# Designed miniproteins, single chains, continued (5): the designs that were tried, part 25

Each design is a single chain, and the fold is of that chain. pLDDT is the mean over its residues in the fold that is shown.

## One batch from the design tools (miniprotein)

Design m16843
Fold by ESMFold2-Fast:
Structure m16843 (fold): chain A 100 residues (1-100)
Amino acid sequence: ERLALRREIARIAAETLEELAAALPDSVAEARDLLLKAAEYYRRAAEAEDEEEMEELYAQGVLAAKQGEKAIAASGDAEAEAALAAGNAELRARVAALVA
């Protein structure tokens, strides 16, 4: 149950970040690359066979996602900031639905 739930959260995080990256303008290409890297780590975490490997991959995903978020904030691009806010709201909604 717990491990399966955590893998599903990682899958949702990967899908949400892939959608966010696709919505970002070229002005924040560095942030897009970081978010796609985070999505790759989350997808690998969702597919990981053991809990330790999953935790390590998930942690790397979190770090890459935070770097992408910082790059968006540093850009001052209102379109990118709006896309990030929408992506974060969607992730929260999908995770909330999963644990309801």
Scores: mean pLDDT 84

Design m16844
Fold by ESMFold2-Fast:
Structure m16844 (fold): chain A 61 residues (1-61)
Amino acid sequence: MKLLEEEILETIKELEEAGREKQLENLKAYLKRLAKLSRNEEVSIEEIIKEMEELVEKLKK
């Protein structure tokens, strides 16, 4: 959980420094939705990881 949070914060900082406003906005919007769905369950953790991987792939495009 903390590791994912740190990874997310690092990605946000990197996007801000690179001036990628559109990607940053998309990332923030996605994180807000993930926060609402956040639960203390194993399946939820796996889903969060999968969604982050998909988001990273989308940002590469």
Scores: mean pLDDT 59

Design m16845
Fold by ESMFold2-Fast:
Structure m16845 (fold): chain A 65 residues (1-65)
Amino acid sequence: SAEELAKGREAYENGDLETAAEHFLKAAQQGDREAAHLYSVVMHELGRTQEGNLELAKLQKEQQK
């Protein structure tokens, strides 16, 4: 949602990458493609790139239904 995307951006601007990833993932799960991209970026910065890629792959399969 737009609210989750906004909360993620606020957390990212404050340097809270873990909180930013959580909010971006919630927005991505609701179909926000921009949030999915931002989630990937934040997970890469956290050194959790593989985990983020796997989560987005699962999400893409669910959105193909």
Scores: mean pLDDT 83

Design m16846
Fold by ESMFold2-Fast:
Structure m16846 (fold): chain A 64 residues (1-64)
Amino acid sequence: MTQEFIRRLVETEVRKALPDAPDEVIEAIVDMAVTGLSYEEVAKKYGLSPETVRAAVQALEAAL
């Protein structure tokens, strides 16, 4: 329950900061923020490169 609420809040803010990002990238960042997975772990889970996830997190930090 708490995890679902936090996930929705984080997803909303990530989508606002990265409006043109693919859904897979947004979900990867949200999952990383909620679960504490590493760039490598979340990238593998979503079929992304760790570099793509890292770049998206850096872009999010710059937007916030």
Scores: mean pLDDT 78

Design m16847
Fold by ESMFold2-Fast:
Structure m16847 (fold): chain A 77 residues (1-77)
Amino acid sequence: SREELEREVEEGIALIAIGVAKVIAENGKTQEAVDFLVSMLPRLPEELRPEVLLAAAEIAEEAGDLERAAELRALAA
């Protein structure tokens, strides 16, 4: 159905965004990677936002920004 296709496209967008953010973070731009994922949240359905927030929290934590990681995890709950 059209609804099923729209869901698959939205899930694909979320997955691609997480992948792009990980590449940005691997290049040492960890703040930019987290900011990119947070900027994508309004474009995604509520059901997909926790996954993106948890990915952003992981990037922040790996960069040593434990405060931002905790804030992002709280938003995902």
Scores: mean pLDDT 86

Design m16848
Fold by ESMFold2-Fast:
Structure m16848 (fold): chain A 65 residues (1-65)
Amino acid sequence: SERLERLKEELKRLEEERDRRINSLATQMNAGTISLDQAKAQLAEIARINEEIRRVREEIKRLEE
């Protein structure tokens, strides 16, 4: 279905954004170019994206039944 296809595309975008943010954060922390407060904010954003991924995966499972 179109809805299932859109959800799978959204999941892919969320996973790609999460991976980019993790890689960026790791690079900035290793280089010492990010403050502790900025790092905490980025970790909170990554956690938010992980929760969105969980919700999208759950919706996909419901639609594939």
Scores: mean pLDDT 87

Design m16849
Fold by ESMFold2-Fast:
Structure m16849 (fold): chain A 64 residues (1-64)
Amino acid sequence: SLAEGNRAVRRIAERAGVSVAQAKAALAQMGQTSPAEAAERVSTLSEAEQEALAEFLADLYVPA
């Protein structure tokens, strides 16, 4: 569901220390899909997979 996807992306963004917009854009680009579809895919991931994804996003958007 869209709501569950949006909640999952928010949690990952918070863990990574990036904005929700940055997380959505990066996930859509990585999956070669829409932001909504990427968010839904993320909601099906395990906690360990979501943590790994958050670490990856943090590495992409390291604070200046």
Scores: mean pLDDT 76

Design m16850
Fold by ESMFold2-Fast:
Structure m16850 (fold): chain A 68 residues (1-68)
Amino acid sequence: AGSVSKEGNNVVISGLTKEEADEIKKEAEKLGIKVEVNGNTLTLDVENPTEEQAKFLMEVNKRVLSTQ
């Protein structure tokens, strides 16, 4: 169970386990998204997402919300 919020050009994902955070970070970095990790919180810097980056963000949002 986690939460997703949009803060300006950043997508902030919180309430993740360490393993979930590491997995999402690796997936995002493969797509060229800059990721900052702070404990169980991820900040994804996405100003002008590509189609693949946008699809990834929607999938992450659905995944995080569906675990609640």
Scores: mean pLDDT 77

Design m16851
Fold by ESMFold2-Fast:
Structure m16851 (fold): chain A 63 residues (1-63)
Amino acid sequence: MSAEEVGKKIRELLEEGLSPTEAGIRVAEEAGAHPSSGAAGAWGASQGASDKKVGRGVLEGRK
């Protein structure tokens, strides 16, 4: 999953009414990244960060 795809998916879940924490954790699990990394990335998305920047942050938590 690319950084842009991760960020876009988080944004779509936020638009559906999920909390930043729930959206970020769900996408992080799909990408094989740490849940805390996902939650932090989703918070960035809610504050207007670009999809690429959000996704890159989430994927940096991947092992």
Scores: mean pLDDT 75

Design m16852
Fold by ESMFold2-Fast:
Structure m16852 (fold): chain A 65 residues (1-65)
Amino acid sequence: MDKTFKELADQILAEQPADGRSPDQLIDDVASQLEKRLVELGVDPSTAQQYADKRRQELADSVAS
C-alpha cells in the first residue's frame, strides 16, 4: 500500500509547524510520527519501522541530491 503510506507521510509533513527546524530534523520528526501512526493503524511495529526508515532515507536522499 505504497500510495496510502506516502499519503500518510505527506499528511504528517503538512501537520508539522513551520518552527525553523532544519530539513534533517523535520525528516526525523516526520519519520518518528509516521512509525507511531502506522502502529496506531494496526501495522506491525517491525513493518512500520521499516517503512518509516525507508521514507526517512528517501527524503534524506532527495535533499542530498
Scores: mean pLDDT 73

Design m16853
Fold by ESMFold2-Fast:
Structure m16853 (fold): chain A 82 residues (1-82)
Amino acid sequence: AILRITLKDGKVAEIEIEEGMTVGQLLMKIHEKTGLDPVEAQLALEEEGLRSTDIITEENLPLIVEALRKLPEVEKAEIIWL
């Protein structure tokens, strides 16, 4: 699966979700590709009940998308299933 993030400035980032990837590892890749503050992203994820040590699954990935959509810099976040 690929997480696609579109920022309000028009920047688009696509991040491959690898088997066994943690939420914290995903936040680091998001920061590297988008410049989004990992602290703000982590706080949004904690509101959805997610922790940096949690492993990303098909069940929790929609919660990650909802959390990212709450960030002021994010226009759109979506999952592309391959």
Scores: mean pLDDT 82

Design m16854
Fold by ESMFold2-Fast:
Structure m16854 (fold): chain A 71 residues (1-71)
Amino acid sequence: MKLSEKEQKVVKEIKEKIEEVGIMGLTPEVLEEIAKKFGVSVSTVEELFQELSVQEVLEEHKKRQEELEKL
C-alpha cells in the first residue's frame, strides 16, 4: 500500500480508535473528526479504514478462533 506521511498518521489514528472503541465504535462522526484533524477528506479516511478493516478482521478472527478453541 502506497501511503504518504499524512496517510500513515491517519492509519495510526484509525488503529488507535479501533483498539479503544472497537470497529463498531468508528462511526461516521469519528471518521469526520479524523479527517478534520489531519486535513484530509472523509473519503480518504473511509478508503484507509476499508484497507485496514480487511487486515484487522483477519487478525481479530485469528485471536477469536484461538480463544474459542480454549473453551
Scores: mean pLDDT 71

Design m16855
Fold by ESMFold2-Fast:
Structure m16855 (fold): chain A 59 residues (1-59)
Amino acid sequence: SLKEKAEEALREHLLELGVDPSGMSPEVLAKLLYYLGSDMPLETLNLSPEDLELVKKRL
């Protein structure tokens, strides 16, 4: 499906940037890629506490 292909592309892009996408939902993947490209504060991403902690550990 297009959704599955999009998720795979997001994970591959993060891996190319040196970030391990393991355990991240598609929404978290998209927000993290946007964050890395825009230098926005992590709090601006509106992540759950669990997703925010995971992202901080992977950066």
Scores: mean pLDDT 78

Design m16856
Fold by ESMFold2-Fast:
Structure m16856 (fold): chain A 119 residues (1-119)
Amino acid sequence: GEMLLPGGGALTRVELEEPATVELAGRAARAAASVPGVLGASAGMAGERELLVGAVAREPVRADDVGRAALEGAGGSRAEVTGGSTGSRASGRALAGIGAAVHTALADGRAAGEAVARR
């Protein structure tokens, strides 16, 4: 599985068995942000039964662990994770970038839930 290095981000698409809601997006984001080594996460509705969850690493973390947490938080049926690592990018800028990427990728600009890992 792909390792996220500090400042690296993961995007997880979560398929749901029920209609996507802001509350489910919030649960997915909070679950992803709760993974050890995650700085923060943002989520939104990508489709009728789909969520998009973005997360940024503060410490090295497996992208698959973030995707699984998002899936479990939402009570979804399947997740697909794409991850990446960055060099010396500042964590605050990386977190803002992931939030913007989630917002840009959402169909019809639907509302997003956001959670930040405790520091």
Scores: mean pLDDT 69

Design m16857
Fold by ESMFold2-Fast:
Structure m16857 (fold): chain A 86 residues (1-86)
Amino acid sequence: SVQQEAIGLLREMKREFESMGLKKLASLYDEVAKAVANSDYESALKLLKEIQIEIEKEFKDDPLLKAGYLATSAYLESLIKKGGAA
């Protein structure tokens, strides 16, 4: 399902940021995964907005990584919106 795909990618992003020592981004992605698992799409979308702000701060000096992580966030937003519309 779209929800299962979103949760899988959210958990992958959490592990990636944990491996980089970026604990705040890892924690935010974990919270989004929990919100999606509980069908709390409103909270999930608010948390994704916080993730976007944190990506812009952490990767301000790395435009390619910033663009890549923002694209991943946008894709996740699309998946969550599709799940919430059902």
Scores: mean pLDDT 87

Design m16858
Fold by ESMFold2-Fast:
Structure m16858 (fold): chain A 88 residues (1-88)
Amino acid sequence: SLEEFIKKIKEVFDEFLKRLEALPTVSPEQVALVKETLDYILKLIEKTKNYLYGLFLIDAFFRSLELHLPPEVQAVVREYREELRKKL
């Protein structure tokens, strides 16, 4: 169901955010911005009921994070992008 899909994605997002919070190179403000963006993506999936659109937004956002964050943060971003691809 859509609810199970969203729940599964949210669990991965919550784990990702905890990993980012543990990194000394990531500020609380940066974590908050990432969280806000992920919450917005979940809201769009719920409103549109479009799984493919949701997957596209998730992948695009994680790829964008890889482009402008330090190498240690990039590694965490890549790990969770692969995790999401495997579960979806």
Scores: mean pLDDT 81

Design m16859
Fold by ESMFold2-Fast:
Structure m16859 (fold): chain A 61 residues (1-61)
Amino acid sequence: STEKLKQLALKLLVSRGYTLEEIAERAGITPEEVEKMLKGELPVTDEQAEKILGASVKLIY
């Protein structure tokens, strides 16, 4: 459920008009890494998720 929630949150952020580059800048990672995370091909660390999803949690809830 945690991995699904992280992936869903990233997809919702993209649906709200955030680019892969903007999401990547928030977490200090690459846009390619964000794209792979959206596809479930790359695991999201808890620290990365806090940086990405913490800034966007209010947008999801």
Scores: mean pLDDT 72

Design m16860
Fold by ESMFold2-Fast:
Structure m16860 (fold): chain A 62 residues (1-62)
Amino acid sequence: SMKEQLIKELEKIVNDTSLTEEEQKKKIRQLFSQGQQQGLPQDDLDEIGLHTSRLIAEKRAA
């Protein structure tokens, strides 16, 4: 599904150690924009956003 694909792409960006935090933020925002344009429901986008924020926070805490 589009939701599953977006989650996988976001997790790849968050786990990509070659990217700076700024580059990761830009790529994440671009993917969210693409998901919105492709018609993902707002509830799905909100859920993905919370999941992504949690992953970023965990990575920064390490």
Scores: mean pLDDT 79

Design m16861
Fold by ESMFold2-Fast:
Structure m16861 (fold): chain A 82 residues (1-82)
Amino acid sequence: PPSEEELEREIAEALLLMVAGVLKIMGLDEAAEIVAEAAPKIDDLEAASRLAIEVLEAAEAAKSPEEAARRVRELVERTLRE
C-alpha cells in the first residue's frame, strides 16, 4: 500500500490532470498542456489545490486562449519555484 505522502502526490497529480481536462474541454489546449506537463512535478496537495483554483480563475477571466496560456504558465512557474 502507498504511504500517506505517496497518496498525497497521486491525488495532487490527479487533481491537476483533471483541471487540464477541463481546460481542454474549454478549448484552451495550450493552457491544458502546460498544466498536464506540470502535474507530476507538483507533489504538495496544498500547492496543487491552490494552483487548480488560480488556473481555473485565470482561464475564466482570460479574453483569449493566448492570454490564458500566458497566465497559466506564470502560475505554474511560481508554484514550481516554491
Scores: mean pLDDT 85

Design m16862
Fold by ESMFold2-Fast:
Structure m16862 (fold): chain A 58 residues (1-58)
Amino acid sequence: SLMEEIFKEAEELIKELKELGFPDSLIRDTVLDRIETKYKLTEEQKKKLEEFIEKLLK
């Protein structure tokens, strides 16, 4: 599904940014910006993405 593709891309990006030493707040903002720009998310999809990012960052 589209959400599975989005989550996979977000997870890969989070991993890369963590390796570079980015703080969690900057990782969150960067991932949201890049995914929203690429995929043109609905409000419901954006909320699911935000929840997914929070879960991965803990």
Scores: mean pLDDT 84

Design m16863
Fold by ESMFold2-Fast:
Structure m16863 (fold): chain A 95 residues (1-95)
Amino acid sequence: MMAELKEALEKGIDDLREITENLFSQLTPEEQEQLLGNIRGLVDRIIETEDKSLLERALEVLREFLEKHRDLLTPEQQKEIEELIRRLEKKLSEL
């Protein structure tokens, strides 16, 4: 049960890494907002699983995304991603 959900979320994290690494700079502002919405949804689901490996992988991807694209993100977008990182870090510290 949790194994199949974990596989789906792992794929979501991998897909997110590929999009953020290769395509983010080519996205329109509307597409960037849609991607950020999808990232928030994915993070919420990962937090609900309380799976340390999923939490650690999501944290790694978001940290890499923020560092790579900091200059391309608006201050509001940077704050949103920093909040998601903080939520993941807090959840990991509680496990």
Scores: mean pLDDT 79

Design m16864
Fold by ESMFold2-Fast:
Structure m16864 (fold): chain A 97 residues (1-97)
Amino acid sequence: SLKEAFKLMGEVAEAVAKGDTEKAVELFKEAVEKGFGAEGAFGAVMGALDLADEGREEEALKTLEALLEAAKDDEVSVKALEAAKEAVRELAARRAA
C-alpha cells in the first residue's frame, strides 16, 4: 500500500539521518521484501544528504555502502544509492576545498 511504502521511506530516511546504520539496513531490507525498494532507497538518499549536510559525510557513505549490499538485484535501488554516494562525495569535496 502507498501508506506503508511512505511510512517505510520515512523510517529509512530517519535511521540514515541519525547515522544508525544497523537500523537503516533492517528497515531497507523490510522495504525491499515488501516491494518498496525504490521508496526505501529514496528515503536512504534523503537521509544520507541530510547527514552529509551536518558534516557527517563518512558516516553517510558507510551507511549507503551497507544499504547497497542489501539492495542486491534491485537495479533502481542500486542506481539511486550509487548516485547518493556520488552526491555525498561531491559535498565532502566542496567542503574540503
Scores: mean pLDDT 83

Design m16865
Fold by ESMFold2-Fast:
Structure m16865 (fold): chain A 87 residues (1-87)
Amino acid sequence: SELEKAKKEAKEEVKKYFEEKLAEFLARHPNPSPEGLETLKLMRQSLETRALPMLDLAKSVEEVKELKEKIKETLDEDFKVLDKLIP
């Protein structure tokens, strides 16, 4: 269905977005602390176990779009916070 296709595409887009943001972060912070690396690992785990499954609960293509953008905004904010905490 169109809805199931939208959910799959949104999950792939969000995963790709996370990897792009992670690569940009690591380019700015080439020697992250062990604590920083653990935080990044927990962020990935939270994305996969909590955020991405929420897309499966969407009842329309429009809801998939809205949830996808909210997840991306949350990722942007999380990386901004990390940029301030990791020198």
Scores: mean pLDDT 86

Design m16866
Fold by ESMFold2-Fast:
Structure m16866 (fold): chain A 61 residues (1-61)
Amino acid sequence: AQEAIDAATAAQVARLSNPDDKALVERAGKVLKRAVEEGLITPDQAVAGLQALGDILAADS
């Protein structure tokens, strides 16, 4: 579960060029991982959120 979130974070960071966008995704990955640990969201929801964030940031770059 946490491995999937870490992998999704790394994949989004790798596709982005802007260092500020990379830092935002890394922070989002940590926050979403914490939310999964606390039972607030599922790992699938965390991965989907990171994918959506990466798509938005890539479109704005």
Scores: mean pLDDT 82

Design m16867
Fold by ESMFold2-Fast:
Structure m16867 (fold): chain A 95 residues (1-95)
Amino acid sequence: SLEERIKRIVEGLEKLKKESEFAFNVTLELISYILGKSVAEVKERWNTDPEGFARELIEALEELQKKAEESEEFLEELEKKAEEIEKKIAEEEKK
């Protein structure tokens, strides 16, 4: 159900933030890319309305799945973007 998916996302992100700040930040950067919003906007939305945030993410992921079914090139672009975000966050941690 949608409510169970929302709960899983909220609980998962809360757990991730507690266990690994690095993984949480990578996840926020990926969500930023998926939603077409800045990391600051994603973080504000998460802090203000985590359930609404999770719902928006679910809707965006369903739209991405439809695009992936229509274009294999889109999946390759997502993989490349994820790698770039991971490298960027790792560089910030070194400073």
Scores: mean pLDDT 77

Design m16868
Fold by ESMFold2-Fast:
Structure m16868 (fold): chain A 100 residues (1-100)
Amino acid sequence: EEKAKEIARQLEQLSQLVERLADQYKDNPEASAALREAATHLRKAAEAVKNGDYDTAIEHLKRAKEALQRAAEANPSLRPVVEQLLADIDKLIAEVEKLK
C-alpha cells in the first residue's frame, strides 16, 4: 500500500531527526538517552508499518512519545522541539489507525 510506505518513510525521517537531536544533547546523558530511546521506537514503528503490523506500530509510537516527554523533563530547553514532535507523532498514529 502506497500510504503505508509514505508513513514508514516519515517515521524513518523522524527517527533520524531525533537521533541527531540526541547527539546535540550528549552532554545531558538523561535527555540524550531518552531521545535515543524515542528514535529506536520510531524506527521499530516504521518497520511494523512496513510489515502491516499496525497495532505494534501504534504501541511503539506511544512509547516514543513517553520517551520524548522524559527528554523534555530532563532538559526543559527541549520542550518546543518535543511539543512539535509529539504533534507529528499524534498525526502519524491517526494515519496508521486509518490503515487498520
Scores: mean pLDDT 90

Design m16869
Fold by ESMFold2-Fast:
Structure m16869 (fold): chain A 97 residues (1-97)
Amino acid sequence: SAEAQRQREIRREIVAFLQELSEEIDKLRPDISPEVRNRILSILLAIKAFEYEQAGNTELAEEMFSMVSPESIEKAKRFIQENKTLEQIIDEELEKK
């Protein structure tokens, strides 16, 4: 169906977006471990999910939320409330042991 095709296109765009963000994180912090990078990407995906939810794209937001842990969702909510930049999010996650 056209809807199923659109959902596949959205999923491909989400994957491409995550790859692009991963490359930007590597440029800012080349020494970052894959584990920390994955945590940051999960948080950023949750932030994007909240943006889609606020824009009225609730089904897409729910799909994106299903891809991340509850802990990443809670961190994303906090970072949104505190208006943290990408660089600040990276630095805070690197400081956590």
Scores: mean pLDDT 79

Design m16870
Fold by ESMFold2-Fast:
Structure m16870 (fold): chain A 130 residues (1-130)
Amino acid sequence: MFTVLVADDLESVRDELVERALAAGAARVYAASSGEEAVELLLENPDEIDIVVLDRRMPGMSGEEAIERIRKLYESGVLPRLPVIIVVSGEPLSEEERRRLLELGADDILEKPVSDEEFIARLRAAFARY
C-alpha cells in the first residue's frame, strides 16, 4: 500500500481527490489546502509519502513553486527520497508550460476533467513504477 498527499485550495476538490486516492488503494491520504501546507506535511512525513498530487493553481505557493521547493529539499538532503509528483491543471497546458513542469520535477500531468478511473489508474501506475 502507498501514502498520498493531495493539495488543492478547494475543499470539494480535495475531498474528491482523497476518495479517489483511497479507491486506488492508498493506505493513508494527507490533505493540504495550500502549497505551503503540502510542503510542511511532506517535511513532517519525509519517508512516508509516496505520491504528491498538486493543483497547479493555489493561492500563495503554486504547484510549480511547490515542486521546485520539494526538489531543493531533496537536493539538500532534508528529504531522504523524492516522492512521485503529479500535477493537476484546470487549464489546457501549452507545450512550454508542460515542458517547464516536467523539468521542475513533475512525473505526470493531468488536465481537468479527470475521470475517477483515469485518476485511480495514474496513481496505481505511479506507485507500481517503484
Scores: mean pLDDT 83

Design m16871
Fold by ESMFold2-Fast:
Structure m16871 (fold): chain A 81 residues (1-81)
Amino acid sequence: MDDLIAKLEELAKKSKDEEVKEELLGLAKMIERMKSDPDADAMSAAGKKALEEKLSDPNATPKEIAEAVHKAMVEAREKAK
């Protein structure tokens, strides 16, 4: 999870749009709160995969990237149950 959080914070820092920075930093803080989850490793792997897939789409907005990462992490947690 630390590497996923670091990547999101780096993307926020590189962004010139304040709204984009807030969305990416908000997602990073949310993921940081999930570090104590017993499924954290599976969630982190799913989140990184979703991030990489969305970043390869030139039409993806920061909001869509954040939503895809969050959805992938939630689905990974549910599948682990």
Scores: mean pLDDT 75

Design m16872
Fold by ESMFold2-Fast:
Structure m16872 (fold): chain A 93 residues (1-93)
Amino acid sequence: MEEAMERLAQALLERDYALGREALAEIRAAMPAEIREHLANILAGRPADERAVAEFMIRLAELLLEALRRLGAPPELLEELEREIEEARRALE
């Protein structure tokens, strides 16, 4: 997962859509089966553990933030992602 998030961060900064698609495929493959099932149910309008999906997405966003920081992403992008993560955490309280 961490390596896939690093590839996604690189793809975003370099605007490499092919690398981005490969990184997203790796993230999907590494996603726990229960999270994939809950996400599929949410998208289909069925009952699901929305909190479990949200907590997993926050974890992915934290990994993405750390990868972007290591790659020297613009401060504005890092600040935006940090705010989104903080807001998502508060929504789960």
Scores: mean pLDDT 81

Design m16873
Fold by ESMFold2-Fast:
Structure m16873 (fold): chain A 99 residues (1-99)
Amino acid sequence: APTPEQIDLEVEVALIQIVVTLGIKDAERGNFDAAAEAFEYAAKLAREVSQRTTDPAARQHLDKAVEALEKAAEYAKQGNSEEAIKWAREALDHLGAAA
């Protein structure tokens, strides 16, 4: 059975995934400022979760998700929806692997 700590991690990761998904939808609509803010907020949350995570494999995936979200935010600020969405989806893959 999963531990309470594992359940908390899964819930926090799921909430970050929702924020990233909203950012992707904003990027698809051309709302690049909103997309960048969503990706930056998701990166902040993922970094905070990574700092509290004791599992090295989960931490590595969270750190890679942060890197991908920072790139997604940069491309969103440039108005490059294709690259912003690509990096945001890579972040979702790493977030899923962390939980």
Scores: mean pLDDT 88

Design m16874
Fold by ESMFold2-Fast:
Structure m16874 (fold): chain A 72 residues (1-72)
Amino acid sequence: MDDEILKLIEKVEERDPAFAEKLRKLYEKAKKLNNQEAIDEIKKALELAIEGKYSAAGIHLASAEILIKEAE
């Protein structure tokens, strides 16, 4: 899971380094909190971004941010 998400981040980074950096920071926070729901949302955001579905990816990114904020 960890290796898989990092590989997805690298793919997004080639197209949109700013979006990839934001997802990387959220992923590090989610791992520290052991928040599996946030990790799942981050993975979905990455998969949608790779497909070019940035609006949908943004929804899942926002969901991950809320989950992390509530856990902090």
Scores: mean pLDDT 81

Design m16875
Fold by ESMFold2-Fast:
Structure m16875 (fold): chain A 91 residues (1-91)
Amino acid sequence: MAVVTVEIDAEPEARPEAARAMADFLASLPGVTRVEADEERGTVTATFESIEALRDFLADPSNMEGLRDTVASVPGARGFVLHVTPLEPPP
C-alpha cells in the first residue's frame, strides 16, 4: 500500500474548509481506501490500496488539476505540498 499526505498552505481560519474540500476530492478517487483529515493542521492523508493505484493517480494530469482546483476553491488557501510515502512490502 501507499500513503499520500497533502499539506495545504492556508491561513489558520481557512484550514478546516481546505482540509474538508481536499478530503472530499481524495475520497472520490479510484483506489483510495481511507482518507483522514486534520482540520487543525490543514493536512489530509489518503491511503491507496496499492503502489500501482498511487502510480495511476500520479500519472493522470486531471488529478493534479483537481488538487489545484480544490485549493483554489477555498479563500485563504494559497497552495499545497504533496508527500508520498510508499510502505515497504512485508517480508
Scores: mean pLDDT 80

Design m16876
Fold by ESMFold2-Fast:
Formats: sequence, C-alpha cells, structure tokens
Structure m16876 (fold): chain A 90 residues (1-90)
Amino acid sequence: EVEKRNEEVVEVGRELAEKDPEAAKKAMEALRPVYEAARPRFEEIEAEKDEEERKKREEELAEELIDAAAKALAEAAKEAGLEDLAKRAE
C-alpha cells in the first residue's frame, strides 16, 4: 500500500533528522535531482482528464518517488552508522 509505505518512509526520515541532521541533509541532496526529473510527470498527470488513468499515473509516480526516498534514506542512515533506520527504510 502506497499510503502505508509513504508514512513509514516519512517516519524514518523524521527519526534520521533527529538522530543525525547531516545524514538527513545528504538524503535530501540525493533526492533533489530525482524530484526535478519528476516535475514534467506531475504536469502530465495534472493534464490527464481520465480520472482512472490519472489515479494510476499518480500511484505509479508516488511509488517511484517513495522508493527513491527510501533508498536515499537507507544509504544516508547506513553511512551514519544508523543500521536500524537503514533497514527500516528498505
């Protein structure tokens, strides 16, 4: 479930920022190019008039962005020695 996965990733990010702000910053910097590359896809989704197709594209993009965020957080947490957070981000 995309919603549950997103909540879990957000919680890992919050804990990382509390335990190691520099590691959280590294994760954000790694994600910046990913979000910039996704911007045209947000515009395509906004222009989609078929509600069913729009929801499908929104879910696909959300899953890709959540996966990218999870990987960036796992990498940053691992570099910071926060193995439990890195494992939870997977």
Scores: mean pLDDT 80

Design m16877
Fold by ESMFold2-Fast:
Structure m16877 (fold): chain A 70 residues (1-70)
Amino acid sequence: SMRAAEAGVEAAREAARLGDHRGAARVAQGALDSGVGDPELSEEGKRVAEETGDAEKGGELAAKAAREGG
């Protein structure tokens, strides 16, 4: 649902704000794994991965969103 996607984005941003960028990426991945695919969650996860240097995780999130959302 859109509310679940919005909650996921907010949770990811909150984790990133607290310096838990890996936790933020995991929250975004969990939302994608639920099969709801969300471009905003994918973008946030990619941004967080770039900030932590976890580009591979960001790439996986983006690829999964593309497969499920398009």
Scores: mean pLDDT 57

